# Designs tried in a protein design run: designed miniproteins, single chains, continued (5). Part 83

Each design is a single chain, and the fold is of that chain. pLDDT is the mean over its residues in the fold that is shown.

## One batch from the design tools (miniprotein)

Design m19059
Fold by ESMFold2-Fast:
Structure m19059 (fold): chain A 61 residues (1-61)
Amino acid sequence: GPLYRAVRDFFSSDPRMLNFRKGDVLELLAEDPEIEGFVLARNLRTGQEGWVPLGFLEPLP
């Protein structure tokens, strides 16, 4: 999917959420219209998948 860069760190104990650091590159996997403001992504540094607040991402050029 499209690539995004994390603009800040995000840590959650919820196993559905993706943890990441500022500067991590995330691949967009899916969107769910029932979960506003969140996307399903993969962290390319860790290989982990989970939900990410869309406002913490910027598109890569």
Scores: mean pLDDT 82

Design m19060
Fold by ESMFold2-Fast:
Parts: C-alpha cells; sequence; structure tokens
Structure m19060 (fold): chain A 84 residues (1-84)
C-alpha cells in the first residue's frame, strides 16, 4: 500500500502528524490491515495521544492476535494514559 509506505517514511522523519494521516488513508483503503493499525498506534504514542494509541493497538490485536508488537504497544499506551 502506497499510503502505508509513505506513512512509514514520514514516521522515520519525525513527521508524526503527516504519518498519522497516511496511516489513516491506508486504513480507509483496507480497514483489515493490521500493520496500518499497529503503525497508527505507534505514531499516536509519539504524538502523546495515548488513548487513541491504545484503541489502534487493540484493533491491530483483533486483526492479528499473535502480534507481540501490538500487545506491547497496547500495554505501553495504557500505562501512559494512566490506565492499568
Amino acid sequence: DEHLQEGLRLFRQGRYEEAAAEFERAIEADPDNAEAWLNLGAVYMKLGRYEEAAEAAEKAIELDPDNELAKRLLKAAKQKAGKP
């Protein structure tokens, strides 16, 4: 997906708001893309949007239950959001 690849490029450059927009476009094209949800959660963590990061990570786990990175992201996001 072009939007997923562009989002990853922007994320590596620290352009987190633009990266989030590209990952959102990737999800609009394929809402079952677990990788796009995982990366959206990661960028929300960088933006301090911890509740949204947790929601994106939960969606990534729903789509790919064996994804250890998504499970770790969810734990980190919940801790940062003040949720146990």
Scores: mean pLDDT 87

Design m19062
Fold by ESMFold2-Fast:
Structure m19062 (fold): chain A 80 residues (1-80)
Amino acid sequence: DVEELQKNIIEGLESALPLLTPEQQEKVKEIIELLKKVKDKKVILEAAELAREGIVAAKQGDYEKAKEYLEKALELLKKA
């Protein structure tokens, strides 16, 4: 179920927000809003993987890598 997949991913991303910088929070919130509009399971999974990698990098203090992955997730979702 695509809606169940979306909900699970969105909840995971939302739980990470308090650990991120304000700029990273803005990007993740935009990713969440775009994920709500996408119905393609492949796109949802690819974007979620990129966002997760960005969040992991952010938690490790690698802000350049975090920015790269979050921007890749946004680009993918905007093209969907």
Scores: mean pLDDT 85

Design m19063
Fold by ESMFold2-Fast:
Structure m19063 (fold): chain A 59 residues (1-59)
Amino acid sequence: AVEEFKKKIEENEDISDELIEKAATELHGEEVAKKIMAALKSRKPVEIGSVMAKVSAET
């Protein structure tokens, strides 16, 4: 999940909710992953990266 997620970010492709949630859960755990999913306004790489960084720093 994390490897597939990184590849899609590098290629600047939109990422599915399922892949984001799996990657966030593997990297930060279920609690942080839920907060990341709730905070996302879009599924574009730039939004995902920004939200993940903010939520992981706060948790």
Scores: mean pLDDT 74

Design m19064
Fold by ESMFold2-Fast:
Structure m19064 (fold): chain A 72 residues (1-72)
Amino acid sequence: AELEAAAREAAAALPREPMRDERDLARATSRVTEAFLERTGLTGSELTPEQFQLIYQATRERQAAVAAELAA
């Protein structure tokens, strides 16, 4: 729950820019990962597969929300 909140907050800090391709998504994922590490105090070597999934999920949810907003 706390780690999920940290991932969502890190993703929410992304600029409201459309993620149009894999390059944009990869860059956004890297930024969310950095913010998640800063928020949690974890190092990259301490990240578990489950935590990587939380980061990817939060990034994709943010992408979908921004895309829906821009499509409306």
Scores: mean pLDDT 75

Design m19066
Fold by ESMFold2-Fast:
Structure m19066 (fold): chain A 75 residues (1-75)
Amino acid sequence: GSLLSVKLTEEQRKVLNEAVKKIIETGEKYGLPASRIVAAIMELVAAALEGYSPEEIRKLADEIINEMKKEAEKR
């Protein structure tokens, strides 16, 4: 299987799916390049695979979204 075919809990999968949607929506709203959106998604997926809890995944997603917004304002 791929690196994505690891054991994630149902709660981790749900939070990850919700966070990924928010990252995509934020990237589109702020006109960020697809490569930046993909990088944000990959960072979040990597954290989930390393054993981050659902709460830690949510916190990381919020931090990433805030960083994306700040990057858009600097351009």
Scores: mean pLDDT 79

Design m19067
Fold by ESMFold2-Fast:
Order: structure tokens, then C-alpha cells, then sequence
Structure m19067 (fold): chain A 58 residues (1-58)
């Protein structure tokens, strides 16, 4: 699902070797999580992905 992919990308962003890669992955995670929320899919999981993406992106 979009929410599951968003969470996976957020976790990947937190483990990224550079700040640039972390920001790129965090942005993708955020975009997918927002799309999931618009569809009403996995709202709790999508919100968690957004929180982690914001943390990873600085």
C-alpha cells in the first residue's frame, strides 16, 4: 500500500548515509503518505511515516 511504502522510505531515510539522500527519501515518503491520507488508506501508518520523514529530513 502507499502507506506501507511511505513508512519503508521514511525508515530508509533515517538510515541514509548522507543528508542529501535522507532528504530525498524523506520527501518521497512524505508525498506517498499524503497520497495515502487523501485516499483514506492506512491513516495511522501514513501519519507515522510523515513523523519519521520530517525527523529524517531535518
Amino acid sequence: SLAEEALRLAEEALRAPTAGEAARLAQKSYDLAMEALKKGEGEELAKRAIELAVKAGG
Scores: mean pLDDT 83

Design m19068
Fold by ESMFold2-Fast:
Structure m19068 (fold): chain A 88 residues (1-88)
Amino acid sequence: MDLSNSNLTSLPADFFKGKTDLEILDLSGNQLTSLPETVFDGLTKLEILDLSHNRLTSLPDGLKNLKNLKALLYQGNQITEIPDFILN
């Protein structure tokens, strides 16, 4: 799912609800300053998440539930540290 460069400033917590078969999600090049804790809940097949070139200061703890995640891109944000629990 390609949502890059879409001028997004925020996402509701249920935005991806029911999209359980998503393997790739591109949110790069938006203006996201934060993400709801549960915004990625249920995306258990997600392998690639691109959050690059946003305005994020932190990553939501809900990322720990993405057990199939192989690549997380977050460059071009204000994030200084990646939670190690998102990767098995």
Scores: mean pLDDT 80

Design m19069
Fold by ESMFold2-Fast:
Structure m19069 (fold): chain A 73 residues (1-73)
Amino acid sequence: SKDLTLLTAAALHLAGAEFNLELYRRTGDPRFLEEARAELEAAEELLAELPPSPEVEKLRKRLEELREEVEEL
C-alpha cells in the first residue's frame, strides 16, 4: 500500500540520519551533519502524510530523539 511505502521510506531516511550523525561524531566532517539534517527533514515530511499508528508513533519518537541529538551538538 502507499502507507507501507511511505512508512518504509521514512524508516530508511531515519536510518540514514542515524548513520550520517554517527559519521559526523567520528569525523567532525560537516557534510555528514548536513546529510543527517536532510534525512530528518525527508522523514518528517513522509511521516506527516501517514495516519496515526503504533508504527508511525515509534518512528516519530525516533525522529524527535535524533533531532534533539543534532540540536545538542
Scores: mean pLDDT 89

Design m19070
Fold by ESMFold2-Fast:
Structure m19070 (fold): chain A 59 residues (1-59)
Amino acid sequence: MPRLYRVVKDYVARSPLELTLEEGEVVELLERIGDRWWVVRSLKTGEVGIVPVEYLEEL
């Protein structure tokens, strides 16, 4: 089963490694690289990047 998370508020990428995400968007968890940042795929765009965990809520 893919691990799906909802974006709880807008996040604007601060580097090319990060994803810009809109509130309500769904992302798939690919890898937990640390306590605060995860690698995710946007289901809307298919783009892969890192995002802060605090912006995500498990579905």
Scores: mean pLDDT 84

Design m19071
Fold by ESMFold2-Fast:
Structure m19071 (fold): chain A 66 residues (1-66)
Amino acid sequence: REEAIRRITELLVEAGASREDAERAARGLLETPEEALDIAVALLGKDYGLSPEQQEEIRRLALEAQ
């Protein structure tokens, strides 16, 4: 759980998110139902300009941590 939050947070910070926004988003993704996770990650990708590879890594980390 904490490792997934940390990794997702660092990916979002590298993409230009503030640490506060990144941590909030990471926590939100872990609480997001699987059926909504693809949409949530796609919205983050649009907001922060995440590559498809970064989006897939975030999705995997969030899903495995649930």
Scores: mean pLDDT 79

Design m19072
Fold by ESMFold2-Fast:
Structure m19072 (fold): chain A 99 residues (1-99)
Amino acid sequence: MIKANEEARPLVEEAVRLAREAMRLVMEAGKQGKVSATQTTAAAILYVAAELAAERGDVTELLISARALAELAREAGLPEAARLAEEAARLAEEAARIS
């Protein structure tokens, strides 16, 4: 577990924002019947895990959740959601490097 320091906080906050937007795109695709209820539920769980990890300063869990969300979005055929979740993972990785 890598705990975020104050310098990493803006990166963590931005990673959560991007993960939220990725989850929102998966939820919208679910409403349109483009992804399964299982995929929308998984996206919501992964986003909640990312948010809780960020609140605890747990950059490792934030990174894991963001990567899992990116993989889910990729499997669901949602390239924009995958891109946002991958950027969230990249920012979480940067936060880990400076923590």
Scores: mean pLDDT 87

Design m19073
Fold by ESMFold2-Fast:
Structure m19073 (fold): chain A 65 residues (1-65)
Amino acid sequence: SQKMVNLMTAIQIIAMEYGVKAKVEYKDDKIVVTFEEDSPAAREAAKRMKELAEKEGIKLEVVIK
């Protein structure tokens, strides 16, 4: 759906804005964001991503390695 494409694009932009590396996938009716590092920037990016996903009603799983 356009809503999901828009959210995935926004998630990628957030990762770029925070300078963090993240893999974004859609699987099992949810978006999965995997961060390569645990940093304050990654945690802030994840928080913003979760807030957007909740607002759009799309399930989001965050994985920090």
Scores: mean pLDDT 84

Design m19074
Fold by ESMFold2-Fast:
Structure m19074 (fold): chain A 56 residues (1-56)
Amino acid sequence: ARERLEELVRSSATAAATVHELSKISDREELERILERLKKQNPVAAEAAELYLELL
């Protein structure tokens, strides 16, 4: 999970921006809601969010 997230953040500005925004949120329920939304909007952002949540 961590190595894949680091690779994704290096290769995609969308992934990097997603992780940066999620790092500001401490509520797990809110993070899970954002992940569900991202799955419908952008697959790369969704993958980054999912990997980030796995590391918490």
Scores: mean pLDDT 79

Design m19075
Fold by ESMFold2-Fast:
Structure m19075 (fold): chain A 72 residues (1-72)
Amino acid sequence: DIDQGVADILVAMAELALKRGDYETAVSLAEKAVELDPTNPRAYEVLAQAYENLGDKEKAEEWRKKAEEIRK
């Protein structure tokens, strides 16, 4: 699971960027993680939180709904 392993690392880096307030980096890393593993809800949750902190409520809501659908 090379793609899954790389995606997991990208999600962890995105979560760290989010905690540091680096929302743009969090978006970039989480978007790449979604491209490699679209089944991991953590990447979508990072995108939702990052966009909310950037003031983009519409994108934040979109990514939250996607995360909920993946979680079932």
Scores: mean pLDDT 82

Design m19076
Fold by ESMFold2-Fast:
Structure m19076 (fold): chain A 91 residues (1-91)
Amino acid sequence: SKENVKKITLIKFLAIAAEGSVFVAERAAEKGKIELAKENYEAAEELLKRIEEIYEENKSKLSEEEQKEVEELLKKVKEAVERGKEIVEKA
């Protein structure tokens, strides 16, 4: 449905933003900018939470194919956020 396409597009946008925040956190940590790294990691974690909330609220309305697409995207974002967490905790 058009509504499902809009929700999936929003999830994709949030996922790009979350991965971008992790990328900035990694680069900031490499330069010793620990506070900037932490702020960007925290932003990525908040974006991941928002994706999870949108998915849970809409899961029953999504087709099996749409659910698989979102779950694959969510897995990718979770992996990026976990990587960011390890970098910030070691910094």
Scores: mean pLDDT 88

Design m19077
Fold by ESMFold2-Fast:
Structure m19077 (fold): chain A 87 residues (1-87)
Amino acid sequence: KLEEALKLIDEALEIVSKYMRGEITKDEAIKRLEELASKAKELGFDELAQVIEDMKEAIENDDVNKLIASTLRLIGLKWELELELER
């Protein structure tokens, strides 16, 4: 279960990275993040789903500060889950 959450986090971080580099369109980034948030919710990762949804909304609204904040929160979740798997 934790490995599934880590995969979703890695996918979300890749989407945001590509968007910030101008490698994918705003519409593509929004669509991909919406799909990931839906998957996270289906798997019961409600906090992860909310963070991904916040990233999607930040991109929709061109809110760079909110995008940075939600990306940092996602990175924090990744580090916590990776540490738990290594124990």
Scores: mean pLDDT 83

Design m19078
Fold by ESMFold2-Fast:
Structure m19078 (fold): chain A 60 residues (1-60)
Amino acid sequence: SSLLERGELARKLSSEERLEVAREIGRKLRAIGRSVEAYLRGRREGKEPELEEGDVPLKK
């Protein structure tokens, strides 16, 4: 191993800590994606999807 390897390892560790925060944000974005997918599915089936205020607000 070399000093160059230690530098890369330190960067990976810092990135891993940053990724923890990104994962939390990703979970919330997935909830939004699921709501959008349900809406599009309803439109394809010719049904009007009923979204309650408790869900992700997709009101235009």
Scores: mean pLDDT 62

Design m19079
Fold by ESMFold2-Fast:
Formats: sequence, C-alpha cells, structure tokens
Structure m19079 (fold): chain A 57 residues (1-57)
Amino acid sequence: DKEELKKKIHDLILKGVALDIIAAGYSFEGKEDEAKKLREKSKKLYEEAEKLEEKLK
C-alpha cells in the first residue's frame, strides 16, 4: 500500500533528521567522532527511505 510506504519513508526521514540534530550537538561539544558516527547512521536511514521511495516509482 502506497500510503503505508509513504508513512514509513516519512518516519525514516524524521529519525535521520533527529540524529543529525544530535550529531550537531556532539560536534558543538567537540566530540567529532561521535558526531560522525551519528551522521553515518542518519545517512543509512536516508538510504533506506530512498530505497522505499524507489518502490513507489
């Protein structure tokens, strides 16, 4: 169902954005390695969302 897929894509993107915000906080505190790991996890969430978006096409 396209509606359920859209909701899942939206949830994945929101989780990615949340991790990016947390990573910015770590970067502000000088914890760049932790910030980098969170940004990489965020990237994987965006890639999963993109893969699901591909199935809508």
Scores: mean pLDDT 84

Design m19080
Fold by ESMFold2-Fast:
Structure m19080 (fold): chain A 100 residues (1-100)
Amino acid sequence: LGSKGDLEKAKENLEKAIEYVRKAIDALKQGKMDEARKYLEKALDYVVEAINNAPNLDLQVEATMIAMLVALGLKSTDRNEQIAIAEEVLKRLEELLKKL
């Protein structure tokens, strides 16, 4: 399952996803909802790339769950809900990166 993926590429994509989620949280806290949405869309792209480069099933499953949370955040129009989802996404991405 994704054995052709490179662990280093998965790690790099997760690190980029973390960077964009942090930027999204900052934008949300500033009330810049459109900017935050663009950062969450970039974070989702990087999480999907991490799924595509996943060397094992555990990484693929956890990254897929995180991608679903980012997608949920993108569907929200409520700032507080988007902040809560983005903070949860950040925690899960950091925990996943620690397991690599």
Scores: mean pLDDT 85

Design m19081
Fold by ESMFold2-Fast:
Structure m19081 (fold): chain A 59 residues (1-59)
Amino acid sequence: SDAAREVALRGGRLLGEGARLAFGGEPTVRVEIGEDTVTLTVTTPNLTLTIVSPVSNMG
């Protein structure tokens, strides 16, 4: 569902900005949508954060 991607992208932008302010560097946000999960990866030079969320209620 496009809604799952939009929610993940909004969350990724907020987390990326937080990571930029806390750890420095330009954040890169990647979203991967599976059948029942969304994986959000936020990468800065000093930190990689991976969040896996179920999407059964969104698709």
Scores: mean pLDDT 71

Design m19082
Fold by ESMFold2-Fast:
Formats: sequence, C-alpha cells, structure tokens
Structure m19082 (fold): chain A 80 residues (1-80)
Amino acid sequence: SKKEEILKLLEEAKKYAESKGDHTLALLLDEAIKVFKKLSEEEVEELVKELIDYLKELAKSFPEIKEFLEKVAKELEELL
C-alpha cells in the first residue's frame, strides 16, 4: 500500500540518520512515523503533499542526508 511504502521510506531515512549519528533527526523521523501509523490510506493520500514538504524542509537542515531525503520526497511524489 502507499502507506506501507511511505512508512518504509521514513524508516530507511531514520536508520540512515542513526548511522550518521544524527540522533535529533532520528527522533524527529520516529515521531513522524508514529503519527503516520495512525493515519488511514485515504488520509495518507491527502497529507502526502505535506509530508513531501516536511522532507524537503528536513533536507535544508540536514545536508549530510539531503540527497537521500530529496530522493524519498521524489519517490513519494511518484506514488501520487
């Protein structure tokens, strides 16, 4: 499902942040994952644009994973 793909991308981003020692980003991604798990498939489709914007904003703050976050945002756009 789109929701499962989105959650997978966020979990991969979180693991990447943890591997780079960015515990602040990892915590922010963990909170996003927890919130997102409570959403239905229909709510995910409505809010995915806001999630894309959020990931692009995170990319500005975390240059070490910017390319990865931008790739995730692009993959989410392709699911719409």
Scores: mean pLDDT 78

Design m19083
Fold by ESMFold2-Fast:
Structure m19083 (fold): chain A 57 residues (1-57)
Amino acid sequence: QDALNQQVVKAANEIITAIDNGDIEKARKILEEAESTLPPGQAAALRRVADEEIAKA
């Protein structure tokens, strides 16, 4: 449970960093990789955050 939350936070931070660098393709790859390993709830939450940040970029 705690490890899953740490994975979500780490993935979100990496996605945000990639977007900040203008590397949207890398952000999408990080999201896809994380979604494949996370439970549906955590995957959906991460996808929502990533989609919002990518749309803003």
Scores: mean pLDDT 78

Design m19084
Fold by ESMFold2-Fast:
Structure m19084 (fold): chain A 110 residues (1-110)
Amino acid sequence: MIDTKKKIDELIKNKDVEGIERLAARLVFNKEVDDFAYLIKKAVEAGPEYAVAVARGFERVGYISPQFLVDLAKKVGKETIEKFLELTKDDPVARAFAEALLLGLKIAES
């Protein structure tokens, strides 16, 4: 079994932005909420190019359930989502995903 968290750390260490985007798409497609939340946190810590790559990976999947977004937003947390919004402010596609996470968090808190 591949340790997904170890793979995430390796891709960031190697500055493999395309690998991060592909991994994000795979985690979203497979509904791997915990691993995708970890990827979002690590991408936000790594900087704007990684945050944008994660958002673009998400957009590749097309259909996502509202419950997946709510569960994901709860695990990512408010502080990380606010940083994600700031890092993606200049990329409208990535910004849209960050805003979807913020909405998911607001629904979870209601």
Scores: mean pLDDT 84

Design m19085
Fold by ESMFold2-Fast:
Structure m19085 (fold): chain A 58 residues (1-58)
Amino acid sequence: GKEEIEEAIKRIADYLVTKKGLSKEEAEELAKIIVSNALEAGATPEQIIKGLDEAEEM
């Protein structure tokens, strides 16, 4: 639902701040775009979060 989408956005934004050095505001805006595009491509919020967890280990 909406809560899972919000969690995916938050997790990706945190990753972008940590790994790409983006500001919190820029990271949140980009995370919304990434999550929106992934959902349009047929990914679930849970799949997005799992993919991020795997990317964070790299």
Scores: mean pLDDT 78

Design m19086
Fold by ESMFold2-Fast:
Structure m19086 (fold): chain A 62 residues (1-62)
Amino acid sequence: GKPLSDEEIEELKRLAERHAPAVRAGTLSPADVAREASKILKEKYGLEEVTENGIKVLKPKP
């Protein structure tokens, strides 16, 4: 798939920073943060998670 834009990367960084205290406290798992990140990319940026050659990649929906 195409690489993430700088804006998409910044959005994900902000999400990670926002949830970092909860992850450190054990009230939220890293997998939960990753799930929210995937949801944002799918809903806000129109990206879809696809498996290509055994690797998960994000690309625009067809």
Scores: mean pLDDT 67

Design m19088
Fold by ESMFold2-Fast:
Structure m19088 (fold): chain A 66 residues (1-66)
Amino acid sequence: MDIITSASVSGNNIDVDAAYDTGYLLLKDGKEVLSGNLAAGRNSIALPGSGSYQLRAGTFSADLNA
């Protein structure tokens, strides 16, 4: 069962749906730019700028363009 059920860019944010509470890491060009906790259900992560990002939570990984 995936920890993250959906992840998408909305304006300057990433909207993330989590199946249960988990930690996350946001990378840009292989460097950590943001980390924190996601709650079960819908979350929003503010992006520090436009570019290519990778969202990681447990075994989940997604490439996102903003």
Scores: mean pLDDT 79

Design m19089
Fold by ESMFold2-Fast:
Structure m19089 (fold): chain A 61 residues (1-61)
Amino acid sequence: MTEEDLKKIYEEIKKYAIEVLGLDEEEAEAMAEMMVRLYKEHKLSLEELLEIADSFHAMRA
């Protein structure tokens, strides 16, 4: 796993959180950091991480 892979995952999740989930920049950054950690620990795909992000947002409501 490269540093570039981690940055790509972080940026994709942050963008999704802001544009799709409607989170502010601070909340989007926190979500992206959490998802990058899950990616490192469990080797999840970006698609799986986005599904987890959707679930966390729905459960928070």
Scores: mean pLDDT 76

Design m19090
Fold by ESMFold2-Fast:
Structure m19090 (fold): chain A 56 residues (1-56)
Amino acid sequence: AEEEELKKRMEKVVDNGIAYLREERGYTDEQVAQIRENGKKAIERQLEIWKAEEAA
């Protein structure tokens, strides 16, 4: 439950950042797709770290 909530919060931060970059900076769909891919990997890494800390 907490893991899922943390993941959703991180996903919202990425989505808000992407919306800002599209609206204010004119980022292309291709650039946005790359940012999403990088964000997904970062979120997965952070969740693994969080799980390890919570299990200790």
Scores: mean pLDDT 78

Design m19091
Fold by ESMFold2-Fast:
Structure m19091 (fold): chain A 108 residues (1-108)
Amino acid sequence: MSEIEELLKELEKAVKQGDEKKVKEIAKKILEIAKKTDDAELLLEVAERVLDLAEEAYKQGKKEIAKVLAKTAKELAMLALKKATDKDLILRAIGLALRSIGLLFDLE
């Protein structure tokens, strides 16, 4: 989806700038679009990209941004799990959800 790809680019810029408010606004928009798709593969790709940004924000000491992104990645992975119909997609969704939960535990 071209809209979600554009939002992911905007999200990356907001994370680099440390704009917590913008990160929250874009993450919410990504989740609203994600709820409307039945494409588990797309949801997993988006979840992985958001989680990578969360891990990068954490390394940079941007704790609030990392929390928002980790929670968003977890929600995306859980949506993908609900829509996944094959074993490989199910395992990928579980893996991403566990990584997100682990990061949230470190951030509390």
Scores: mean pLDDT 87

Design m19092
Fold by ESMFold2-Fast:
Formats: sequence, C-alpha cells, structure tokens
Structure m19092 (fold): chain A 101 residues (1-101)
Amino acid sequence: REPDLEFAERLEKLREQLKKSNKEEIKKLIREELEKGMPLGSIILALIDAGLPKEYLVEAAKITLELYKKGVVSEEDKKLAEGILKAAAVEEGVSVEEVLK
C-alpha cells in the first residue's frame, strides 16, 4: 500500500494527464489506473478536478464494470460504478441499458 503522499502525487499526475488527453487517451488512463489498484472514487475525483464532462464519469463506470467481471476491481468500485450509471439514467429519463449504448 502506497504512502498517502505518493498516492496524492499519483492522483495529481493523473489529473494533469487527463487535462491534456483526448477521449480515447482518457479511457486508456482510466483503465490503466483501475488495473493498478487506484479506487474508482479517486479516478472520479481526478476527472471532476480536470473539468471533464459527465460523459467521462459514465465511461469510467462502464470500464469499472468490465474490469470487475475480470476480477480486477473491488466490490466497492463495482457498487460506485452501478450508482454512477443509475444516476445518469435517472438524469436522462432512460434505462441503465440506454446509458450503456
């Protein structure tokens, strides 16, 4: 487990990279950080702090659910991802399945 200072530096570096990245690069960064064990909540914070639109929170949730099926992410990350998708579905007045399209 990394010390809090090293984790904070890693989170700051991710935030800086996200600001300079296109959509496909952002998706790749989200996947790589989840695979390295960064919690989804921390990734969501980095996306928000980078000023990225809600679409990227939904993409992070989709990637998290895919990685959960492969045993790469925690049950807590899965629950947060499901919550994000449900919130997006409610906001748009659609089903979770429509948000996933």
Scores: mean pLDDT 79

Design m19093
Fold by ESMFold2-Fast:
Structure m19093 (fold): chain A 82 residues (1-82)
Amino acid sequence: MEAARRAEEAARRATSPAAKAGAEAAARAARAAARGEASALEAGIGAGIAYIGAGVAKIAGDEKGAEAAAEAGEAAEAAARA
């Protein structure tokens, strides 16, 4: 629950399309994992997409979006481990 909320908060801070898409994917994976609807692997995939989005955002100069996407990925990983 808390990890999913952190991922959703981070997703709201993502501004570039790539960072926002990655952060939203991680937030969805974290929510599903918190409800027992997703495996740890699925949450890990969501985190991976968020990290890719963060990298693209950083290259594009969206530093805040990159940080938000990375935080969403970390939250999804935390949800997978819980």
Scores: mean pLDDT 70

